Designed miniproteins, single chains, continued (5). Designs and how they scored, part 73

Each design is a single chain, and the fold is of that chain. pLDDT is the mean over its residues in the fold that is shown.

## One batch from the design tools (miniprotein)

Design m18529
Fold by ESMFold2-Fast:
Structure m18529 (fold): chain A 85 residues (1-85)
Amino acid sequence: MTSDMNRGARSLSQAIKQDPSTLDRVNEVLERASEGAKEALKLGDGHSVTLYQLGAFAAREDGLEGVKRAEELIEEGEKRMQQKQ
């Protein structure tokens, strides 16, 4: 009733109740985004920085669906970075 739970927070909460590893996935995604952005900045790769930043936003905005999208964006950034040596 009170506390203004948005759609994303509720969806993510239900996913964590169903599978507690979902919280680990969120934390992993955010850590990967942070570390990836730091490395991309060192390489001057603004495109990869943008992918990591968008991934972090998706994980926070759209609940479980956002986490899945974030994983896709971060994997794309990481794959791009790996191809650069």
Scores: mean pLDDT 71

Design m18530
Fold by ESMFold2-Fast:
Structure m18530 (fold): chain A 61 residues (1-61)
Amino acid sequence: SQELLEFSEKLRKKAKELRDEAKKMKKDGSASDLEIQILEGMAALLEGMADWFEKKALEKA
């Protein structure tokens, strides 16, 4: 499904944004360790969801 591939791409882009933000926060010291861990955890979850949608799209193609 094209829609599932598009969702996967959006999720990967959002995950990258969250990882970039977490990296910036580490450099700036602007956030707690907990906040950084939450952002990285959210990015990992989005990447996992993207992998699942991509797999399902390819199985139905």
Scores: mean pLDDT 83

Design m18531
Fold by ESMFold2-Fast:
Structure m18531 (fold): chain A 100 residues (1-100)
Amino acid sequence: SSADIAAMISYFQSMGDSMIDYAPYMSDSQISDVFNRLDSIRDSLPDVMRPDFQSIIDQIRISVSQLQRQSQSPDQRRRYYIQMQNLIDGMRGRLRSISS
């Protein structure tokens, strides 16, 4: 239903907001990896959802480009990257719940 699509897009928006919170603590290569994974998720979505998901990706890219980078220990960077991977895995889990 349109309500189910709206709920899914709201979920993706919430995950995007969380990604923005973790981005200052990540390396350039980790950020590049995250965007590659988001692009892969977008390409796996039904056509009807792609424009809204692309808008979320664009919002994350703009926000990340404006953030001041934080110097973090390798342990802290690893922890934030794990959190980011958990968010991406959550998005993939939601994709699998969409019945073909």
Scores: mean pLDDT 75

Design m18532
Fold by ESMFold2-Fast:
Structure m18532 (fold): chain A 85 residues (1-85)
Amino acid sequence: MPAQKNVNFTVPAGQTATVTVTVTEGTIAVHLGDQSAVLSKGESVTFTVTKAGDYTLTLTNTSDKPAKATVTVNGTSTTVELPAP
């Protein structure tokens, strides 16, 4: 099975969220609603969410090796580790 992790977050009414994903190891496909990117080591993407609601950022390891990313939501950073498939 492909290795996959979800990062859940909530955008309050009248607020925006900025979600930045930086890949530190491997290759990761990133999905947030209709926005997506495939990132290799050292690459980053920033998504902006302007509508209030509950959101799920999905990270999928597309490599045959372990992958790691840093996910930053409105300045709060979390390290996500994805095992090899």
Scores: mean pLDDT 81

Design m18533
Fold by ESMFold2-Fast:
Structure m18533 (fold): chain A 83 residues (1-83)
Amino acid sequence: LKEAYEKGKKEALEEAGKLATEVGMNRLPPQILVDTLTKNIKEAEEKEKKYAAAGKPEQAAYYKGYKEGYQEALDFANAVLNA
């Protein structure tokens, strides 16, 4: 369970970093980054809930980590964009 959680969090942070780089390089509105990160958090939360209800604790732990990774990225993005 801990390994699945850590894997999910790591992958979410890596994906968020790539997205932030793409938004910056293409000079897209910062709102695109915030909206995409928010959407990914919502989707991960729904998947965590779905897998927990289905009795799949490893998959639920992965999406819990994935959600928390994207939430950390969103908090960082909001701090930087409002600086």
Scores: mean pLDDT 81

Design m18534
Fold by ESMFold2-Fast:
Structure m18534 (fold): chain A 87 residues (1-87)
Amino acid sequence: MEEREEEVAERVREELRRLGITDEELIERAAELARRATRLTELIARGDEAARAEAAALRPEVARLQAEIARELGDAETAARLEASLA
């Protein structure tokens, strides 16, 4: 599980660097989002009560990271919409 999450994160880092993105902080935020999203997908696939509870806790964290990345990319409207969904 942790191994798959890190594999996805490394792939995102490689793809962003390949696209010429040099902002290491943005790359790490995107990698963390990919890791959290991968975990969320695995929890949804499991479908048990414990997995649903963990997924419910993880959804706000994924939305927060998406909002942070959107803000860093200058998409303040998307960031505000995602932040509102956390309330």
Scores: mean pLDDT 76

Design m18535
Fold by ESMFold2-Fast:
Structure m18535 (fold): chain A 90 residues (1-90)
Amino acid sequence: MKAELQKLMSEFQTRVAEIMSDQSASVSEKQAGVEAMLKDIEPFINLLSPEKQKEINDILEGIRNATTDSEFNKQLNKLVKVLTDGYRAL
């Protein structure tokens, strides 16, 4: 279980770095990429506390409402931090 969660988090962090570094993608395309990644990590999110799940949902609304790369990257970095903190608590 821990090895599978570690692999999932590593893959998620790699995909985040790829999305953040893609200078050719629009904000809308990056948002679609995040939604696809969230489906892959949904089982992990469901293991987190209700408070952490609420924090993640608030950040996801921020990602969906982002209109600039700067706003998008700020919210995506918050998501990575919350998920990493959640993983470390398991």
Scores: mean pLDDT 79

Design m18536
Fold by ESMFold2-Fast:
Structure m18536 (fold): chain A 56 residues (1-56)
Amino acid sequence: FGLIGVSLETLREAFKRLDALPGLKSEHVPRMIGLLFARPDATAEEVEAAVRELIA
């Protein structure tokens, strides 16, 4: 339950932003989840920036 610390709304907003990224693939999803577990208080913008690095 590592995601309990993260607002469900923040998570939803982050995924909306990530879904807009042209380089995002399903293989990156597990890493995104790992990022959210490591940074449960991260903002949607911070999550988006970190995931942009993963798909670079």
Scores: mean pLDDT 61

Design m18537
Fold by ESMFold2-Fast:
Structure m18537 (fold): chain A 85 residues (1-85)
Amino acid sequence: MELTIVVGVRGVNPQSKTVTSPEEAREFLRSQPTVSTVVVRDTNGNPLAVVYNVTLEGAIKMVELILSGSLSGDEATALGQSLGY
């Protein structure tokens, strides 16, 4: 499954990357200097998950579970929020 990950920080232009594997997702998220807001979109640009005040590890876990098909976007959003600040 192909997903677009968008990472936002207050006052900074968002960074985005299209990923097809959990490894690509982890590499992209860990390359960001700060992870606080994460938006995950499908191939049609529809938002699957939107999480505010997320931790880096919470964002990684959320995206990995969406890519594996283990969670719906709503479930992944709830998990990401529970792992936030």
Scores: mean pLDDT 71

Design m18538
Fold by ESMFold2-Fast:
Structure m18538 (fold): chain A 90 residues (1-90)
Amino acid sequence: SEEDVKLRIKAFIEQLKKDIKNLKEIMKTLSPEDQAKVEKYLKQMEKILKEAEEIYNSDLPPEEKLARMRKLSGKYAKILAEVEEIVKKQ
């Protein structure tokens, strides 16, 4: 259970790192105005990454780690939706 929770958090962290890297590449193709908008979301994604890594390395019980990760993934999903709107509209 605890090891399974750690593996799930690690998977989230690795996916978020890939998403951040991919978004940085996509930003190079956007207008300066849209780059500025996306940069704000990139900063939020970097903060979520840091919080996920802190949860992963914490001594919190597995249930608390899962509860915090659910809130964090919810915030992340909203950020992804906003970024997708900007990228698709170009």
Scores: mean pLDDT 88

Design m18539
Fold by ESMFold2-Fast:
Structure m18539 (fold): chain A 62 residues (1-62)
Amino acid sequence: GPLEETMNEGKSYITDACKNGQCQDAINLCADAEELASNLKDSTGIKIARDLKKVAEERCSG
């Protein structure tokens, strides 16, 4: 479904961004997605954005 597609696209983007040294861009995208989901009061969207943000932060944490 659309949420699964968004999650898979997000993970792909994070993986590619981290390989290219663009980890901060990946974190920023996830933070923006969480903000948008929060504005829509979409609990599922918030969870997906937070899960992806954790993936980005784990790969980019210094």
Scores: mean pLDDT 76

Design m18540
Fold by ESMFold2-Fast:
Structure m18540 (fold): chain A 57 residues (1-57)
Amino acid sequence: LKVSPALRARFEAEREKWEAGIQEDQELLKTTTDTEREIGLRLSIIGDQEELRLLEA
């Protein structure tokens, strides 16, 4: 990647925030018994994973 140190630091911070969000949603998913909430959490995790994939591209 040909990015400035400032851009690299921003990407790193965003990556860490999305990773933390995925972990939090996965923990919530373990305790969720509501089908609607489970679907919402799974979609949120997928969305965050897509954002991480795009950030690594």
Scores: mean pLDDT 76

Design m18541
Fold by ESMFold2-Fast:
Structure m18541 (fold): chain A 85 residues (1-85)
Amino acid sequence: MDLVRRAIELGSQGKVQEAADLLAEAFGEDREEVHQRLGMEMMGNGFKDGGLSTARLAIELAERRGDEEALRVAKEAYEEEKKKL
């Protein structure tokens, strides 16, 4: 949980590599795959709203893993980041 929220905070600061590393650790995913996925999400929105991009990826990873608690935290953080826009 703390790792997911921390990753989203780092993403909102533009620290994409650190955010991807924490998401990979939180979900037990391959770091290179998560780095590539987050990079593509960021590029899709012109490297804007890194917090939203990180939260969106966290939602996808939580759904893939079936982690209901992480999914709840990621969705909550996504809505928080969305409200900042």
Scores: mean pLDDT 78

Design m18542
Fold by ESMFold2-Fast:
Structure m18542 (fold): chain A 64 residues (1-64)
Amino acid sequence: SLKEEIEKRFEIKKVKNPLTGQDVYEFIDKETGNKIYVAENVSEEERIDILKTAYDFIEKEKKK
């Protein structure tokens, strides 16, 4: 369920990281346009946790 919530919130694509040149997942927040890069070798659960933390932080900032 959390994975589906993340997929609804973020546009996900595989891109080359502009800083390292490695293949990574690019997550684009559909509301803010913020981009988060997560390495391909990170577990799916860890990726979701990172995105969940970033999402919660962004939502808190919006309410200020």
Scores: mean pLDDT 69

Design m18543
Fold by ESMFold2-Fast:
Structure m18543 (fold): chain A 82 residues (1-82)
Amino acid sequence: TEAERQELIEESRELMREAIRVAEEARKLGNSKAETLAINGAVHAARAELYAQRGDIERAREHLELGREYLKKAKEEVEKAK
């Protein structure tokens, strides 16, 4: 449980860093759709970290999964723009 909580915090932080990178790339390409998707991913990553820190493991997992889904969609939009 404590190891699981700590892992979710770490994964949430990594997702946030990746989402910020993708948002910056999308903005550089002028792809507002990809940028919005990446920002939504970052918001869910932040919520996942908050829930994990508070010990709400189920909510942390839900937001981590949602954040990953948004980030995947953002990356797909960036790739289509190339």
Scores: mean pLDDT 88

Design m18544
Fold by ESMFold2-Fast:
Structure m18544 (fold): chain A 68 residues (1-68)
Amino acid sequence: ALSDAEIEAIAKKVAEKTGVPVSVALGAIRLLLAGFSEEQVIEFAVKFGGLSEETARKLVKLAKELLK
């Protein structure tokens, strides 16, 4: 299991690379860790994070790579 500090570090790195707020990146990472599908997390980022679908897909893809 990842610590809160490790999750926050990944969220900051994802936010920096995608240009999204850290709060949105953190929310997406926590949903992925909770077992939500990539498509559900993309919908979250678009509807509640205010992101474009393209940016949301890039965010989720990068987050999954860093969570390996």
Scores: mean pLDDT 84

Design m18545
Fold by ESMFold2-Fast:
Structure m18545 (fold): chain A 89 residues (1-89)
Amino acid sequence: MKVVAKGVIANIRKTEKEAFLDVAVPREAAEQLEVGDRVVVTAGDTVVEGVVENIDLSPNHPPIVTIRLTDPSLAEKFKVGDEVTLTKL
C-alpha cells in the first residue's frame, strides 16, 4: 500500500444510500489517482475504505478528489477541515 496524498476534507455529502468525501489535495497527488481506484482514508485513529468517484483538476481551484465510502455510515466520523491521508490499495 502506498500513501499517495495528504489532503483536507473540503466537503462531505451524504444521501440515504451513499456518502462522499471531497478531499482537496496537491495537484501532483491528484494526478497519481484515477477514477475507480480503491483508497483508504485515514484521519487520526479513523480508517475507512472508499473508491475514487471523481477527480476535479479545474485550474480555477485546488484539485478535489471525490471518494465514495464503502460504508456510508462512517462519513459521520469526519468533519470539513479534517486533515486526511489517502492510501492507494
Scores: mean pLDDT 81

Design m18546
Fold by ESMFold2-Fast:
Structure m18546 (fold): chain A 102 residues (1-102)
Amino acid sequence: MKEEAIQLANEAISLLYEGARLARKAGVDEAVELMEQAIDAVVKGINALREGKTDEAAKYFEEAASLARKAAEIMRQAGHDEVAELFEKAYELFKKAAELAK
């Protein structure tokens, strides 16, 4: 479970970086800021998981999921549905990583 949670978290990070790149090109700075916060949270989650702090890791992955979902809503409101879909995929991966971290 631990290795699977880390793999999902890393896949989600890749989606966040691509989404942040597209959000910057679109000029949606608020979404970029939320993605930077989500990346920080998921890195903390991976580190907590490696230290055996499974409950703490799950909370960080849940925080990253919430941030990714907020960014998806902002991008959709801005008319960038394709970018919103990247953040929604990251949200689902973080949710699954949080469940597997427990």
Scores: mean pLDDT 87

Design m18547
Fold by ESMFold2-Fast:
Structure m18547 (fold): chain A 62 residues (1-62)
Amino acid sequence: GAAGARAAGRKVSEQARPLLEELQAKGVPLTGSVEQTATSARLVIKAGDREYVFEATAEEAL
């Protein structure tokens, strides 16, 4: 349900946050995209020539 989707989204955001803060501190341009379902979330961060992918399921987030 909605709670599971939010938990998955929160988990990928938490996993990505230290990397995002480091890259922003270094002045690297960032682009992010999020794909979310009822049971999972996928966050893709593009920074310069690199792409970082974070994924979580609602079950793993709970």
Scores: mean pLDDT 75

Design m18548
Fold by ESMFold2-Fast:
Structure m18548 (fold): chain A 93 residues (1-93)
Amino acid sequence: SAEDQADIAAIEALSDEELRRLARELRGQFARALVEGNEELIAEGDRTIEILRQSPNPIAQETARELERIRADPELARRLAEELEAEQRERAA
């Protein structure tokens, strides 16, 4: 779709540093969505995986694989969600 093409182009426009930062945010947010059973955010994460898989960027491809692993592994999702919560508490202190 035109929207998917625009999202792929947006990813391709990011620097490696920006894409790695986005990857870290996506992992934590997706893990939390899975643990909380937030169906809307899970669907958004599933779409994000499809967009990342269409990018030729190796960082985008690796991020898609990481998100797929989180999707398939409830224990990994729980651990990453706990790590995100701990990081947010540390920043708030």
Scores: mean pLDDT 84

Design m18549
Fold by ESMFold2-Fast:
Structure m18549 (fold): chain A 71 residues (1-71)
Amino acid sequence: APSPAELLAAARAEMDAVVAEARARGWSGEELAARLTALRAAFRAAHPDMPEEVLGALEAHATALLDAYAA
């Protein structure tokens, strides 16, 4: 099973890739938010034993990415 650090790194990389795609395609912040929410839900479903700390870090990262995208 992947470590918490490996899960966090993999999820962040996927989220960053989604933001890059959103910028390239001109997605709205609402569309990006929906995509990041779906990605986080998929990671949680795939890794039900994921530590709460990692889940919180992914939520914080999603918020930071959305704030940066809106700026």
Scores: mean pLDDT 83

Design m18550
Fold by ESMFold2-Fast:
Structure m18550 (fold): chain A 70 residues (1-70)
Amino acid sequence: ATYRLEGQTPFPPARATVVATFADGTVSVREADVDASGRVTVDLESAVDAPIAGALIVDGQVFPMRSTRV
């Protein structure tokens, strides 16, 4: 199943790292860009039909991400 991870930061457009933890405990790391409104969106394919836990890292700070099935 495909899940969308969405994060919101107070930062201007910047490079970000997304750490995705799947329901089976596996971890995937991706680079993403923070847009002009401080948002990051990443779509990930999961073999487990359960929400992915996301953490957004920008300039050494960690922000939670929302997971939505698409």
Scores: mean pLDDT 79

Design m18551
Fold by ESMFold2-Fast:
Structure m18551 (fold): chain A 60 residues (1-60)
Amino acid sequence: SKELEEIAREVARRTGASEGKALAAINFYKLVPDASPRQIATVTGLSVEAAKLAKELLEK
């Protein structure tokens, strides 16, 4: 959705991560809401900081 793309772009802007990786992390969190930021970072190749930010913005 447009909202998820906007969150991915915000994660990329604030952390320097790839928008594609940020979007993948967001989609993974929607499928597995209880996944830790460390698990998402490992799966997507994001930093733990970027994965954590993606989760925080998605939960709003």
Scores: mean pLDDT 82

Design m18552
Fold by ESMFold2-Fast:
Structure m18552 (fold): chain A 62 residues (1-62)
Amino acid sequence: MTEGQKLAERVGEERADAFDRLATRLLLRPDTRISAAELAEALGVSRGLAREILRWIERTLA
């Protein structure tokens, strides 16, 4: 199981599609800037989880 899969489980089933689309968009367009607060609001998750998602994306792009 990948780190992205674990994060998707924490986001929850109802938001899994939105998470997948957003993660794919950020991985394909690293010039897209989004804050942890904006990501948390978009996915309906805590800011802590949103920060973990952003760190995963940043590490994947590095």
Scores: mean pLDDT 70

Design m18553
Fold by ESMFold2-Fast:
Structure m18553 (fold): chain A 95 residues (1-95)
Amino acid sequence: VSEEEVEAVYNAVAELARLPGVKITIEGRKFTIEHEDDPETIEAVNRALEIIAKVEGAEVKVEGNKATITVSPDPEKGTPVALALGMARLEEQGA
């Protein structure tokens, strides 16, 4: 995974974390994004998920108002993505 891809994932998740209708939960290698049934929130979440899905170290699954990001078990691909997702969540709490 390139540094540019890691930065793109970090920025995408950080933007989602700032939205009042979005909740991010971490469960090991799985990151769950839950959002409200608001059209603007749905569009913002979908845009962020498209960015994350382009990264080789992440898989995205969408089920209604819930999206699950599964980080690759390959440490070369998965670890940078997991760190970017974790750091973006910490920025939400640190603001």
Scores: mean pLDDT 72

Design m18554
Fold by ESMFold2-Fast:
Structure m18554 (fold): chain A 75 residues (1-75)
Amino acid sequence: SAAQSEAVRHGAEGARAALDEGNLKGMYGAGLVITGASDGDAEAARKGYEIAQKASPKMGEHARRAFELAEKAAA
């Protein structure tokens, strides 16, 4: 869906930011958001968001948006 595509895009932007910072924990969180969004698994996306937010506030905003879109797509 368009919402899933947008969620994946935002998750990928967060993952790229984490890579640029060398933040492996942030990358792991972003990966969970991306896979959760792709699979329609809002719970997995939420857990990824929580990890990403704690690892990097800059990443957290991208992960939050991705999670919100994934949750909307799963509904």
Scores: mean pLDDT 73

Design m18555
Fold by ESMFold2-Fast:
Structure m18555 (fold): chain A 65 residues (1-65)
Amino acid sequence: METVKETVRSILKQSLKNQEAAVRIMMEHWTPEQRDTFLEEVRKLASEEKVKAVEEVYDEMLAEE
């Protein structure tokens, strides 16, 4: 089964636009704890630009709740 870490690595291989779409879809199916774990893994493995893109998607989802 896919782990959160494996999902992060798969997303990081895609273009930024595809990564944003994939992140939004995945996060819609995750608990807040899973989303926080994902953000921590992204911060460790991704560039600053990709981290900010993921954080912006998370903030938009929180604002929609």
Scores: mean pLDDT 66

Design m18556
Fold by ESMFold2-Fast:
Structure m18556 (fold): chain A 64 residues (1-64)
Amino acid sequence: DEAIERTRQLMDEVQERGRDAARRTREAYAEDEEHGRKLGAQLSAELGQFQAQASERANQLYAE
């Protein structure tokens, strides 16, 4: 199914962004704990926003 394939691609991008966010947060924590905490919170919010958008796109694919 085309919708399943596109949904998989969206989920793969979410996963990739999550891995990048985790790595950047860890690196920031190694330099400065406070900076790492703030960056982690920001990246988590950004990832959550992207996840929500990806889920909405997936829902649209299944609706049509």
Scores: mean pLDDT 78

Design m18557
Fold by ESMFold2-Fast:
Structure m18557 (fold): chain A 63 residues (1-63)
Amino acid sequence: VPLSREEAERALAEAVEAARRGDGERGNQYGTLAVLGFLELGDEEAARRAAAEVRAAMQEGGL
């Protein structure tokens, strides 16, 4: 089922928080969900931004 924008944004928030805590598994799971969710909404810019935010959060979490 495709995510709503609100669900994609919630997934991104969970991914970033998990990644910052060093939880790479949860960060990757929710990060992938957020990126795919934005892509399904046709928002390639939001998807690219989400991927960058998760990557930065992973680096902050030591991943």
Scores: mean pLDDT 83

Design m18558
Fold by ESMFold2-Fast:
Structure m18558 (fold): chain A 91 residues (1-91)
Amino acid sequence: EKLKKEGEEAKKKAVEEAQRVVDALRRAAAGEMSREEALRAAEEAAAKGEEYLKKAVELYEKAGDKKGVEEAHKEVMTLVQEAARVLEALE
């Protein structure tokens, strides 16, 4: 129970950081933020998101929750793909 709860909290934080990457890049695309500021914010959020995702995966693995590991990767990767599409539009 405790490991799954901690994994869910870490997953939530990883998703929140991945969403911050998308938000920063979208703000740059809208002209509300400079490209340099958005890329810096996105890099910081991506680094934090990776650490939280790693923690979530480790906690789910220790709990024997294979579905939790898959869901964590899926949720974060969906946002990473969205960020990549926004970044391509910024070129």
Scores: mean pLDDT 84

Design m18559
Fold by ESMFold2-Fast:
Formats: C-alpha cells, sequence, structure tokens
Structure m18559 (fold): chain A 70 residues (1-70)
C-alpha cells in the first residue's frame, strides 16, 4: 500500500535525524536505540515493497524483529 510505504519512509527519516542529533550530543545509548529501530523499519519497508505486506503483517513483522534484537 502506498500509504503504508509513505508512513514507514517518514518514520525512518525522522529516526535518522534523531540518530544524528543523539550522536552529535554524545548520547550513544539513545543513538543505539534509534539505530536499532531504523534497521528494523528498513527491513519491514523492504518486505512491504517486495512482498506487498498488509499493515497488520508489517506490524507483526516489526514486533518479531524488535523482540529478536533485544
Amino acid sequence: SEELIADLERRIAYLEEQYKKALENGDFETAEKHRLEIEVLREVLENVQKHGLSREEAYALYKELIEKKR
């Protein structure tokens, strides 16, 4: 879905900016949290683009990937 792709791209862009700010401030713990979420959301976006996941499927994948990286 175009809206889901746009939502994911906006969230990734926002987190990339927050990641950069955290690094500039020396807040490496916050930077690492943002980096992890960016990595997960990029993988979700790739799966939505390549396999046409629904919003529900994308959210399920997001939860699984976040838990796996804890």
Scores: mean pLDDT 88

Design m18560
Fold by ESMFold2-Fast:
Structure m18560 (fold): chain A 95 residues (1-95)
Amino acid sequence: SMDEEMQKKIDEILSKYPNMSPNDKALMKYVLGALLLYKEGKRDLAIALLDEALENYAKDPEIKKKVEELKELIKNKASDEEIEKKTEEILELLK
């Protein structure tokens, strides 16, 4: 699970997207949490957060595909730049 400081940072980011649905905000909390955990070297925890996002919040096929692509990039130890780019692609679909 994400710590309280990490959750606070994510909530501040998502406060900039007032039109995003509660479901999509929940999805983005897991996606952004996975990005932050990956940058801390906590790859297995990042993957676990994306699995929860896929099971509970990723209902649209295009969103699901992008989250699955992000998970594969993390599994393959992709660069921070590639992970950040995929995270931004997901955010652009939900805002």
Scores: mean pLDDT 85

Design m18561
Fold by ESMFold2-Fast:
Structure m18561 (fold): chain A 97 residues (1-97)
Amino acid sequence: DREFEIALLEAMVQLIAAVLKIMVSNNEVSEEVREAVELVVEAARLVAEDSSPEALERAAELLRRALELAKEAGAPQELISLIERALRLVEEMRELV
């Protein structure tokens, strides 16, 4: 059950990263919003490679920075909400490991 739950949460984080990449590729966004999405993509990659407590802590740090940059840049609420969801998923994974 734990392994399945971790895999499901990881898949959801990957899906959020993919959606964010599509959103910024189809719209002209600020440099700060692009940087925020790149941090989410990096966090998703890190989690996919290693679900260790250290990797999840690193991913959470990247997602918190992404969230701060997106909010400061005045990103659309949909984009901010997706980053917040990704952070929640990574923090949930940390509780399972």
Scores: mean pLDDT 85

Design m18562
Fold by ESMFold2-Fast:
Structure m18562 (fold): chain A 80 residues (1-80)
Amino acid sequence: HMSKEEIIDEIFKLLNKDYLTKEELDVIINRGPLTEEQREKLRKLVAEKGKISKEEFYEITKDLSVAQLEAILNILKRKL
């Protein structure tokens, strides 16, 4: 059973970098199993910064469940 930290580490390992681009974040926002509130939070952050570091991603996803993070990892695996 993977922890949230392990899932996030696997996401960045898959991407082979320590940040998410706007394009990768748009995939998460549009296809991820997120609440409306979680989607709006991510949209605002993308608009402000254009890209998100691994550390920032830990902070913005602290309210997401393990199942939501696993689904995000699987979506990114399919796209990459």
Scores: mean pLDDT 81

Design m18563
Fold by ESMFold2-Fast:
Structure m18563 (fold): chain A 97 residues (1-97)
Amino acid sequence: GELEELLEQFREAAKEAREAIKKAWEAIEKGDLEEAEEALKKAEEAVEKMEELLKKIRELREQGVDVSEETLLELEEELGILRLELAVVKLEYKKAK
């Protein structure tokens, strides 16, 4: 169903965000600032996709689709953690310039 598709897309976006954040850290450590900038852009795009998907999941819940409060809180927590990790790696990138 639509909910299952959105949850799978959210999971994939979260995976993309984690991989991009890791790549940004590795690029900063190597002094490859161009690779770091590209990885940060991908991480930002993945986090933005997670935000849009979470909004759609909330809208489905408002329309009467059975989305548990626990599921919603877990998605919000994962997004929050990745936003924090992205903010930290962006700060390290700025220090490396």
Scores: mean pLDDT 90

Design m18564
Fold by ESMFold2-Fast:
Structure m18564 (fold): chain A 80 residues (1-80)
Amino acid sequence: SEADRAQALATEAGELMSEAQRALKEGDEEKLREQIERLRELREEIRALAAESTDPAVKASLEGMAAAIDAYIERAEKKL
């Protein structure tokens, strides 16, 4: 279902953000850049699913996740 796909994307986003935060703390710029690129790819998948979604609640949740990822990427890139 759309909700199940949205939940899977949310879980993946959380894992990538956690790994990116660890790379940032460890000063691993290469790994941080890799995680940021994966987050960008995931953001596009989330936006695509949001565009296809017919459930307003799921759509809003997906749009919120995409915005959160964008905010995270902006903050992380400032520390590179």
Scores: mean pLDDT 84

